# Ledger of designs, part 51: designed miniproteins, single chains, continued (2)

Each design is a single chain, and the fold is of that chain. pLDDT is the mean over its residues in the fold that is shown.

## One batch from the design tools (miniprotein)

Design m5738
Fold by ESMFold2-Fast:
Structure m5738 (fold): chain A 65 residues (1-65)
Amino acid sequence: MEEAEVVETGPVDAAEPRIEWERLSPDQVRVRMVAEDLDGRRVEYEFTLRGVTPELEAQLRAAAA
């Protein structure tokens, strides 16, 4: 491996990673995470969590802060 200069122009991830919460039912929440891949493409990951009450959602938000 050769040594080379590394130049950072702004943050490496210029698009802020966004986590969006959508309540689908009283015990189901859809979590959508948006990020950029290495090619600058917008990539979305969606997960549906079961057993997540509004109280648990508040705890998860607090833990992520």
Scores: mean pLDDT 64

Design m5739
Fold by ESMFold2-Fast:
Structure m5739 (fold): chain A 99 residues (1-99)
Amino acid sequence: MERLKELEEEFERLKKELEEKQPEFEEFLATHPEPSPELQKELAAKQAELAKELAAKLAEIEATNEPEEAEAEKQVLYGKATLELAEIRKAVLEEEAAK
């Protein structure tokens, strides 16, 4: 099976996407004020939901995969979660700024 190679390639793609988007996210966050207490609560709830989903997927990966494949899948999953959180934060701040 070439699954480990596929996971390594997916992680490399995610890493590149994160590196390309990181400056844009940092600039966006620097130009927007700290979120209101209500918005912070909403973001915390979304982060908690994503963390719960991530924990469930990590447990499944550990139960079903070879150690090397499990580590590679965890890296891919973590990269995807990091990108998703950044996009959620950007979207919520952008919507708040539009009010």
Scores: mean pLDDT 74

Design m5740
Fold by ESMFold2-Fast:
Structure m5740 (fold): chain A 96 residues (1-96)
Amino acid sequence: LKEVYEERVRRLDAILEELAAKYAGKSGREAQKEALLEAIERALREGLLSEKEAEIIREYIEVELTTPPEERQKKIDELQERMEEELKREEEELKK
C-alpha cells in the first residue's frame, strides 16, 4: 500500500511541476483554473484519481465560477462531504 501511494505522489508532483512551469508567466484565477483542469485530466488519464474524484473536483471548479454566492457555500460543502466519503471508501477497500 505505502509503495503505491508513494508512486502516486511522485507522479502527481511531476504533473504539478510541469504545469507550474507551463503557467509560470500567467497570473490570476483564470490561469489557475486552466492549470487545475489540466492537472485533473492528466491525473485521471494516469489513474491517479478515480472517475468520481475527478468529477467532484471539476464540479467544485465550476461552482466557484458560475454559482451565485448564496448557493456557492452550500454546494462547496456538499462537494467536500462527497470527496471525504469517496476517499474513506477507497481507503477502507484497500485496508480490508
Scores: mean pLDDT 70

Design m5741
Fold by ESMFold2-Fast:
Structure m5741 (fold): chain A 71 residues (1-71)
Amino acid sequence: SKYDEAFEEVKKKVEEWMEENPDASLRELAFQAAKLVQEYGDKNNLSPEEVGRLQKDVVGWVVEWHRRREE
């Protein structure tokens, strides 16, 4: 679906940013993830509701990734 495509594209951008910033804190990762979602939404004419959902899902994924790494 269009949403699944958006999630995977933003996730890839977040993963690229994590590789460039290996010492980033969870706060920095979450902020950057939200920013990348907003930039993607602006470029792809997503509605505010779609951007909000995508931010929740991508930031949630980042939090889960960081938690598993710390445990």
Scores: mean pLDDT 83

Design m5742
Fold by ESMFold2-Fast:
Structure m5742 (fold): chain A 80 residues (1-80)
Amino acid sequence: SMEEKAREALEKIEELLKKAGIPQDVIDYLRDFVEELIKQGASLEELKEALKSFIDYLKQRYPDLPDEVIEEIEKIVDEL
């Protein structure tokens, strides 16, 4: 299901961010954001666009985040 795919992607992204040392409040924000989109009946396309916007936010706020982490998150989003 869409909800199952979205939550699986979210769990993988959260684990990557946690291992990369991203603050828990940012991870919690992502979780709440994705869960709200699911509750509103967002499509997979809308979820992908929202997650791409979040990736842009990460690049802007955490410029020292390894490129490999960003690439892995992008891969997870593209597989939705």
Scores: mean pLDDT 86

Design m5743
Fold by ESMFold2-Fast:
Structure m5743 (fold): chain A 93 residues (1-93)
Amino acid sequence: SIEEKVKLLKDQMDKLYEVFKRTLDRFKYLFAQEHLKTGRLERELAAFEEQMKAMTEHILSLVSDEEKEEVNKWLEDKMAELRAYFDELVASL
């Protein structure tokens, strides 16, 4: 059903978010010796944000107008969490 497809997409987005946070943590250790903010970390974040946005737009095409507000808020909350995590990671370099 459409409802099951939306659930699967949200579950996939949550897993991608978890994998990406793990990837950022790995980059922290890899670049710790440089003592500098690298453009690569920012590019990886930007690419992930675009991927999440594209998946959200796909979900929005499947749900009602009322559900669209909930999905958009979920994405905004996840992106805010990711930005906070990124800032903390960079501050620890």
Scores: mean pLDDT 72

Design m5744
Fold by ESMFold2-Fast:
Structure m5744 (fold): chain A 61 residues (1-61)
Amino acid sequence: SIAELEARYDELGDELTRTLGELERAEREGAPQSVIDALRARADALVTEIRRLVAEIDALR
């Protein structure tokens, strides 16, 4: 349903915001490269999923 997709969109958006905040802190604090790489990979995966979800929602409108 559209409501289910919208709820998932909100959840992914919140997770992306948290992940980007963690990435900014990690870069500022000089965290290990493995930590920075993992956070970048997570952010990229979330952006990809959000883009797919937006396309699904738009197709149902």
Scores: mean pLDDT 88

Design m5745
Fold by ESMFold2-Fast:
Structure m5745 (fold): chain A 94 residues (1-94)
Amino acid sequence: MKVLSEEEKKVAEEQLAEAAKIGPEYEELFRLVLKAYQGDREALIRAARLLLELALRVAREVLGLSEEELREVEEQFLEMAAKTHGLTREEIEA
């Protein structure tokens, strides 16, 4: 839907380099977000899936949330993805 300007592409390249320093999952997430921003629905679905996986990892390992609380986080994420981006549970879970 949106085409990045030359200046936005440079910022995106810099952000990709920074994400790569944090970890390969963060680099992949940022790459997918950029493609989704440009109208790639498959990239949007993959970005949502990866973001959910990273969020659940942080909630479990850093915040120490219970399995019940992790289910709540997942449900809230899926509801938000549906309302904001029109993504179905089936698309994210496929």
Scores: mean pLDDT 75

Design m5746
Fold by ESMFold2-Fast:
Structure m5746 (fold): chain A 71 residues (1-71)
Amino acid sequence: SAELEAMLAEIERLLAELGEALRAGDLPTAQRLVDRIAALVEEAVRRFPEHRHGLTTLLRVAEAELQRALA
């Protein structure tokens, strides 16, 4: 659906921004980006529960990248 595609494109954009924030050492910005990804994934899963696995995998990637930077 066009709505799911738009949500996935926004999540991918935020993941790219997360990568840039982590490379810059901007941990407060990285945390805000992960929080925003989490909110979008929650809404996407609510609307498209059949895509839960793929959507939650994107969130887990974002969380793992932040956790590695905080280690």
Scores: mean pLDDT 88

Design m5747
Fold by ESMFold2-Fast:
Structure m5747 (fold): chain A 71 residues (1-71)
Amino acid sequence: SLIDQAEAAARAGDGETAVKYLEEAKKKYSDHPTVVELLDKAIEAARQGKFDVAATYARAAKNALKQIEDA
């Protein structure tokens, strides 16, 4: 998924690729405010070079999506 690719890029220290996938995920999941908020936090962390924080927020966004799919 886009979020998995963003998390992988963040863990690899590739901030530009991480932000690209996070922005695409934000557009894809724009109807899910909680997911968008977590993706915005991941983007901000990645732009600051805080890749562990970015990966954590990306994973949180993925978990929020699973809860929506299970509801």
Scores: mean pLDDT 83

Design m5748
Fold by ESMFold2-Fast:
Structure m5748 (fold): chain A 73 residues (1-73)
Amino acid sequence: SLEEELQKRREEFNEEVDRGIRDLEAATWLAIAKQALEKGKDPSIVEEALQRARDLGDEETVAELEKLIEKYK
């Protein structure tokens, strides 16, 4: 039971770290997409950012990117 509790806490800690990294990656892709749209760059950059956000499982960033893509269509 104690070993099971320690294993669970270790897994929870690793998940928190991974989530933090994913959030930073999603925020970075969102910033790249916004800058690309503002500078009139190729829409493929925004589509790549959207796919990256989806791969990271960041639904909030995906929704914001979809709104940006729709606005510039």
Scores: mean pLDDT 78

Design m5749
Fold by ESMFold2-Fast:
Structure m5749 (fold): chain A 80 residues (1-80)
Amino acid sequence: MSYEEQVKKLQKEIEKIFDEIQKIDPENAEYYEELREIVLENIEKLKQDKENSDEEILKSLKDELERLKKYLEEVKEKAK
């Protein structure tokens, strides 16, 4: 899989997690949209930063996805 395809896949997975969080906790949707915008903006800045290697960008995206997956589990637990 190309670097470009890996980045797109990871971005889509991050967006899906935010969609899932909003479905579980819709009363805080505005807060989650703000977080989504911040995360996506940070990803775009990483992609534009010439000092970052493709491997470093992919690692940062994977680390962010893992953190968001943990956050999703916490949101699910609170919704019970």
Scores: mean pLDDT 80

Design m5750
Fold by ESMFold2-Fast:
Structure m5750 (fold): chain A 95 residues (1-95)
Amino acid sequence: MSVEEKIEKLVREVVLELLKTSRKSKPEESPAVYAEAQARLDEKADELGFSEKEKARARHMFEEVLRIVSELSGSTSLSDEEMVEKAVEIYKEKL
């Protein structure tokens, strides 16, 4: 797999985990849930041997995909998995 494919896969997994965790958390815990997801992303990126530039790319994609998912969640009946997939596709189209 290319580095770009590895970044995409990592971001999909972390965003999906965040969405599932946030459904069980109170709104006041949202910053902590987000911080945990960012820490998880960095940990997994290190395990995959990502460079600092690749980690920065993964963080940027993570933040943009989360923003797109938030926009979609108010207007669709898609599952969490389907929203993440569509958000990643939208992100790739903007590049």
Scores: mean pLDDT 78

Design m5751
Fold by ESMFold2-Fast:
Structure m5751 (fold): chain A 55 residues (1-55)
Amino acid sequence: SPRQEAVDAAAIGILEAGIYFLERLVERETDPARVAQLRADIEAARRLIAELRAR
């Protein structure tokens, strides 16, 4: 539905903004364990975006 499409588009926008900020954190992080956690969070967000786009 158009309303569901708008909600999904808003969710994707929020997730994309979140990924952008997490990528900037990865660039500044020197702890390999913390880098691995941040990259896992980015990949989880990317998978969720892919699921929302497939609806």
Scores: mean pLDDT 88

Design m5752
Fold by ESMFold2-Fast:
Structure m5752 (fold): chain A 76 residues (1-76)
Amino acid sequence: SHSVQQLQDQANQAKAAGDYKTAGDIYERLGQMLEAQGQLQQASQAYQQASDNYSQAGDTSKSSSLQQRSDQLSSQ
């Protein structure tokens, strides 16, 4: 979808800039959008990307929380 493509592009730009916190925030929004659309497997992948980026940013709390959400959705 158009919105998914926009968020993906923004996340890639943030990662290229070394802004892992912003990339994590964007992947989390993408995950929320995909989950709202019922695309649970794709939402799981987006939350995994958010978790990885928050880990790189040093935000272990958000990383752990989103890893758990990713795991829950991938089990559907």
Scores: mean pLDDT 87

Design m5753
Fold by ESMFold2-Fast:
Structure m5753 (fold): chain A 80 residues (1-80)
Amino acid sequence: MEQERIDTLEKFLNDKSKPTEEEKKQIIDVIRWIAENLGLSEEDIEKLLKLVEEMFKQGKTRSEIVKEALKRIQELIKKK
């Protein structure tokens, strides 16, 4: 079930290289899945994914992108 996304998340947290185009799609999927399961609104999810896409453009590593996305999810949860 969610184990595949958890395994993907763990891999990306430990990987310091830049994501491939396929891995960018996987990162977006995992981040959306986490945000949806934590009850974020669609508006907050879209803002989060836009931030992730900007980090891809800036050439950030997989680890940096995932950590920043998780931090933003935590901030959005506190806002509720």
Scores: mean pLDDT 75

Design m5754
Fold by ESMFold2-Fast:
Structure m5754 (fold): chain A 89 residues (1-89)
Amino acid sequence: SPIQQQVQRQQQNYNTGTNQLNTTRRTNRLRIDASDGRTPDQLSPQSLAYAQSNSRDRIIQSGNDGIKQQQDGVNQAHNNYQQYQQQGN
């Protein structure tokens, strides 16, 4: 049914978003270390160069803004999942 397809889609969006959010949090920590002059090998050369060319405060702010945006998306997917589950029952 269309409702069951929406349930599956929102559940997948939630799972994908949660996994990406965890990756972003780990990458943001590495970018902060790089802005402090460290050279974490897990960062791409482009991400490393960007982090080292910007202030620590700028890297933290940018990272927090990205996390907030991704978290809002995850929360929306979860809310949509719950609504479609209730409509399907």
Scores: mean pLDDT 85

Design m5755
Fold by ESMFold2-Fast:
Structure m5755 (fold): chain A 92 residues (1-92)
Amino acid sequence: EELKKKVEEYLKKARELTDKGAELMRQIDPEVAERVRKAVEEATSPEAFRKAAIDFGYGASLAYQAGDEEAAKVMREAVEAFNKAIELLEKL
């Protein structure tokens, strides 16, 4: 029960960070922003969360290239949240 609550907390954090990151990334690359948001909406398994983490990591790289440190930070935090959720799910 506690483990499931922690997963839900990290998923909620990742979704909130995705909404912020998607808005920032739309100014840099709208296609990456849409891809990231769809990955989070579809994230129901460890495999889906790994895919979302990869897409967020790619988004962070694009933000760094564009000089948008805030977008890069938000995307990186989302990656960390998804990686933590994956770790907790694998313990279930």
Scores: mean pLDDT 71

Design m5756
Fold by ESMFold2-Fast:
Structure m5756 (fold): chain A 88 residues (1-88)
Amino acid sequence: MLSPEQKEQVIQLLQQALDSLRRGDFGQASQYLEEASRILKESGDYEGSEDLLLLSRRLRELDKSGNPSPLDVEVLEVSISVFISVLK
């Protein structure tokens, strides 16, 4: 179970991922999601951890593609924002 401190750390990492994504830094956004996923897994939230890893993989795919559509970026922004809302 997430402690209040771990929950706040995850929210901060997700907000940093969102900011990086909005700047077009998909690699950095992916790294923040992987770190948040690690904290969730260590706390026993395996489902939340896997969800963030899937988003991280999608961000790495966009980083490698070199031609992300605005729609792909918007879908990821919404997904991260929803995850933050669920954690609050």
Scores: mean pLDDT 84

Design m5757
Fold by ESMFold2-Fast:
Structure m5757 (fold): chain A 76 residues (1-76)
Amino acid sequence: MEPEDLEKKKKELKDKLLNDPNLAERVQAAYELGYLTRNEEEYKKEKAFIEKNADESIKQQLLDAFEKGYKDGQKE
């Protein structure tokens, strides 16, 4: 994937994990954002984004999905 396409996709996933009316879609978007995260610097940036912007009631679910996605993306 072109770097510009990757950044566009990550932006779409960030919007979806914050604003999608379906909780399962929000959790999936957080997972995919993690999966597309390439290095530790990006990981810290994206994690901080979720911690700052996600609703307290679902913040931990989104962070858990993001973390799982990041770990899975590092393996494959």
Scores: mean pLDDT 81

Design m5758
Fold by ESMFold2-Fast:
Structure m5758 (fold): chain A 98 residues (1-98)
Amino acid sequence: SERKEIARRVYVLANRVATEVVRAMREAGRETPAQQEILNLANEAAALALKAYQTGKEEDFERAREAVRRALEAARKDPSLPQEALELLEEALRVLEE
């Protein structure tokens, strides 16, 4: 279904966010509490998007949307994050609004 394709796209985008946060941590040689929170939220968003893909249930899509929104809010508060991570989260939210 079209909704399952949306969930698959969000799953991929959320995993790319996690990858970019991990890359930033490695390049800095340290992890900040803010970066760790965003990594955890991105991983939660990916897991919830995968569940939405598997179930196709509206409540699972709503949980994925909320998780992406929370990750984006946390990312906007951390100026040390790569701009690409912020852009990927904004794209994931746009995809969920289609």
Scores: mean pLDDT 85

Design m5759
Fold by ESMFold2-Fast:
Structure m5759 (fold): chain A 88 residues (1-88)
Amino acid sequence: GPGLEALRAKLDALLAEQQALLQEAAARFGSDSPLVQQIQANLAQMQALAQQVLTTPPSSSTLSQIQQALAQMEQIVADNRARIQALL
């Protein structure tokens, strides 16, 4: 339904934003930077979490799991954006 489609769209947007932050940080600080390595690790964690949630059989718990995953991913993106800003 529309609610599930909106949640999936937000998940995709967060993954895209994290990928953009990774590209920005790599361009500014170099791929060998500890910050870039941490952002790469966070992107891998977000991708694994998204895959796990999306491959789980549909149930009432699936929407709760997606909402929790989105909140965690939003925090990861916010933290990485703040770290990049602090080094500018």
Scores: mean pLDDT 80

Design m5760
Fold by ESMFold2-Fast:
Structure m5760 (fold): chain A 94 residues (1-94)
Amino acid sequence: SRDEKVDAVVASIEKVAATLPPDARALVLAFTARLKAIVRSNTDPQEILAQIDALYQEAVAEIRARVADPALRAELESVLSLAAFGFKEVVEES
């Protein structure tokens, strides 16, 4: 089901987030929770995909504004990209 696919993506991201510093981990988990809420909406798939893209762009802008360490910034952008991609696949396969 879509819920099982969502839970699988969440579990994968939580494993990656566990390797991050506490503040970075909290940011990734908050982003993932917002993606989960978007995908659980019973809206048109195109609208859901657009909302995922908008949230990803917002989160990347926030990281670039708030995270001073370039290495941590790059790692966070990579993790957020992985999360967004995983949720998009769930929507496209549902």
Scores: mean pLDDT 84

Design m5761
Fold by ESMFold2-Fast:
Formats: C-alpha cells, structure tokens, sequence
Structure m5761 (fold): chain A 69 residues (1-69)
C-alpha cells in the first residue's frame, strides 16, 4: 500500500512517499498532484526544488517551495 507523509516548515513543503514495488512512479505522481492542488486551494504555488529517489526501498522525498501566486 502506498503512503505519503506531508511536512511543512514555513515556506517549505516536504512529501515522503513510500510505495509497493513497481508503484513508486504512480505514488509520486499522485502525491505531487495532491501537494500542488492543496497549495493552489490556499492561494499558493508549490514549486518542486528537489527530489530524492530510493528505488531499493521504494521511497521518494520531494521538496517544494511555497510562494504566493
């Protein structure tokens, strides 16, 4: 089962994604869409700044900068 954990520190949003084998790409896509849509609903733009992928553990960490507009 895929899971995503969202952590916010000021203008930085970090999403940690854990997926079943072969499901990481889909889980990351879903988590990024959710992060962007949530920011947009608050009047913010989420810009991806970094992505760390661990294929052996089926994990990814995506960091976003949050800005107005």
Amino acid sequence: MSSAVFRREGDTLTVEVTADPGKLEQAVSDAMRDAIERARAEGLRATPTSMEIDLERNRAVVTFRLSPE
Scores: mean pLDDT 81

Design m5762
Fold by ESMFold2-Fast:
Structure m5762 (fold): chain A 82 residues (1-82)
Amino acid sequence: SHMVDVEAAKQRILEAIDRLVEEGKIDPETAERVKRLVEQATDFEGLTMVEIYLAVLITEDPENEGLRELLDALVKAIEDAR
């Protein structure tokens, strides 16, 4: 089911965000913004918009390892749900 697949991907991504915040690898303010975007996504297109948002943030702050780890987790969650 498309809805179940999207929801599974969202849960995986939200778990990854929480883990990265707990590990101190991502700023809580940035994490809150990304979580909001993930929660608002209703389909895989919405999740792809979050992927683009993270890619832009990484371009602006390329030394931020937490953002790269989050992008990798997001891409993996989307691929695994498809």
Scores: mean pLDDT 82

Design m5763
Fold by ESMFold2-Fast:
Structure m5763 (fold): chain A 61 residues (1-61)
Amino acid sequence: MKLGTRTLYGVEYEVIETEDIEKAVKEFEEQGYKVFPAFGPGLPVYVAEKGDERYLIIQKE
């Protein structure tokens, strides 16, 4: 589910909450996004970037 936008160090990300972080990461990677672990609130947190598209993936817990 998309939770809106959060800003981290002056960069805006669209926040996505997921109950299956492994599946979400894999789906973004398969769509050509660059995915990597990121500093942020909650556990675990990943960034997915492609061009001007920026997502922050957060696991529900």
Scores: mean pLDDT 70

Design m5764
Fold by ESMFold2-Fast:
Structure m5764 (fold): chain A 94 residues (1-94)
Amino acid sequence: MELLSLEEAEARMREIALEVAAVIEDPSASEDEVLAKTKEAVRRMEEIVRNSADPERARLMMQITLHELALLAEEKGLLAVAAYLREKLRELLD
């Protein structure tokens, strides 16, 4: 597999972030559905970091993305989603 350039990693990370934000903002989605989608998105983000030519920069982008999504989830009252995202963010900082 070719390593993702910084530009490619950034573009894919942004795409995943927008997909998760849309589900968080969807009033018809249950919290369980949002949580499942969020867990899948985190796995995709971890794959981007592993396959990046600059994994340190990709990890930093993931940290910023997880923080922003956690704030959005808290704003929408999706506390289980927010807690999951904050736990994953903490794991990346360790």
Scores: mean pLDDT 86

Design m5765
Fold by ESMFold2-Fast:
Structure m5765 (fold): chain A 76 residues (1-76)
Amino acid sequence: SIEELEKKLLDAIKAGNFEEARSYAVALQKELVRKYPEKSSQITKIFSDLLLKIQQGSLTVEEFNEALEKIKKIIE
């Protein structure tokens, strides 16, 4: 589920496991776009920034939580 993927992604970021974080981020993006196709462009933009920071090994828990709050506002 989306909530389970969010938790797994957060845990991977906390552990500094960016390879695992990338896998969960890609899965989470696909599930969110599938559930909210009319919001796909906005979701994709947020995940593009997250994926870049994951690739750089720089994504913080705070940045992830900020992105998650933006997603919640979009899908409300």
Scores: mean pLDDT 87

Design m5766
Fold by ESMFold2-Fast:
Structure m5766 (fold): chain A 103 residues (1-103)
Amino acid sequence: MVKVTISGPSKVKEGSTATFTAEAEGGPIKRALWYKQKEGEEKQLLLYNGKPFGVDERITGKIEGNKATLTIKNLKKEDSATYYVKVITDAGEGESEGLKLEV
């Protein structure tokens, strides 16, 4: 199983930007899926294969080598959630631990 490390901010101000980074052990990332989970809600897919899932223009992402990023602009209190990433490489797939963000 591919090891995936997630990093990013734990607390940010409303109106700022948050960037989360995923790093995969096992070669270049072919695909990254970013999720958020709010308390009492199901996991929501935010980005699939670099494309936003839905119409939220604040959310963007990149894949570069063994690194994937999720960027959320103009943060709102509702962006407070636990964030996850699943990556797919030639060595297999892996999923990160959850990273909690408070806005």
Scores: mean pLDDT 79

Design m5767
Fold by ESMFold2-Fast:
Structure m5767 (fold): chain A 105 residues (1-105)
Amino acid sequence: MKKVTHVAIRTFEEPLDAEETKKAILEALRELLSKQPPEYGVTRITITLTRADTGEELTVVLEFEEPLDAEEALKAAEEALDELFAKHPDAKFSSVTIEIVLVKL
């Protein structure tokens, strides 16, 4: 099965809090997914967030046994981000990198 990888990088002039960072990630992910042909499903999402205070990278990796459509992928990413931010409530972020891996159905 042919795999396609897309990457979006967002760098912030001022560090964003959890809610603003979540919004930026979901907007970037929605843009990436909107460019996909309908015959492609999402098999992996990797989101790397860089903390503004320490430069520490926090990474979320979501792997799907069955390829997800755009709406399912966005929901899975949102749920994972909510869990991450609940563990890091005071964190502010300077950049995010989003990688998606798609397969032709």
Scores: mean pLDDT 85

Design m5768
Fold by ESMFold2-Fast:
Structure m5768 (fold): chain A 71 residues (1-71)
Amino acid sequence: DAEEAMDRAVAALEALGRPDDAEDVRETVKTLIEQGKEEKAKEVAEFAARAAELARARGETDVVIDTSGAK
């Protein structure tokens, strides 16, 4: 589910000390869901979750999450 992936991304980004990035991901995913673009919302959320979780596992605080696919 896009929301579950979003929650994982937000949690990982917050753990990395990136609350602004976490908020951006949450707003982007919610907007896509509200527009009926559920598959894109899921892809964006899953990509963000994977990127943030990988960065956290590697001890990196600088992570780039591409949400441009939402446009």
Scores: mean pLDDT 73

Design m5769
Fold by ESMFold2-Fast:
Structure m5769 (fold): chain A 66 residues (1-66)
Amino acid sequence: GPAEEAFEKYAPTETEIGAAAFGAAAREFIGASAEEAAAAFRRFDTNGDGTLTREEALAALEYAAS
């Protein structure tokens, strides 16, 4: 879907997605602001390591789009 295509564009080889790649994907997929993207990222970054798995990042995009 569009969220997967956005991550393929901004993080095609990464198994974990950082805040910058997530922010770029969120802006392209849903037109999210930097603040909205950061809030979604923090919600799903439960261990605080500064990265999301690709699956967590897809869930965070769906959450932000809701």
Scores: mean pLDDT 73

Design m5770
Fold by ESMFold2-Fast:
Structure m5770 (fold): chain A 74 residues (1-74)
Amino acid sequence: SAEVEKELQEIVDKTEKELKEAKTVEEKRKVLSEGLKKFGDLAQKHNLKISDPVVQKAMAKFMQMEDEVAKEEA
């Protein structure tokens, strides 16, 4: 539903904002971990499947954020 998509997007947006505000790689990993947990909890609460387009969009954003953090360590 549009409401669930909005809630998932809010989790993604908040995680992205907190990542930009984090000063260390360790803090960024913590932000990502907390964001992923909230995303997983919300998806489970609404019985969303990994094949759902809404879930796939959120996962793509989290993978992008993880890649950005990994590049900062290298």
Scores: mean pLDDT 83

Design m5771
Fold by ESMFold2-Fast:
Structure m5771 (fold): chain A 68 residues (1-68)
Amino acid sequence: TDDDLRLMRQAAEEAKKKATEEAKKQGATLVDVEASLEGDQLVVTTTLAKTENGKTTIITTVERRPVP
């Protein structure tokens, strides 16, 4: 259980760093980064928001990988 929490935290931190850089490149704002366990898979969800001319587009990326 504690190891699972550690893995999720590590994945979230890595995804947050990548998402922050990607948001800057796209002119978007980082909204959220979540890491969760779904059965035997680690699921990382990244949400960005890009606002242009008063219109906001939400960009969601989901990455799934096996738990080590």
Scores: mean pLDDT 78

Design m5772
Fold by ESMFold2-Fast:
Structure m5772 (fold): chain A 91 residues (1-91)
Amino acid sequence: KKEEELNKAVGEVAELVRQAVEAYRTDPERAKQLFDEALEKIREIVKKYGKEGGDRVIRAVEQALRDAGASDELIEEFVKRVKKIVEEVLK
């Protein structure tokens, strides 16, 4: 059950990130809202699932950004933000 819940939560974050990248050039305010929603869900995942959840969500976010065609700069910046949240929650 927990594995299924984690898979679903990680998938939801990946989808928000994909939508944010798609919106980035045409609706930057919507893109920001979607990225902020993803960061909030990431915080919840790490709180519930610890390091394993953090590792999986980092991997999924990086893949979703690349699949959506995000720039290298955007990928690096957002992944750094996600890693910072994971580190802060695990303290």
Scores: mean pLDDT 85

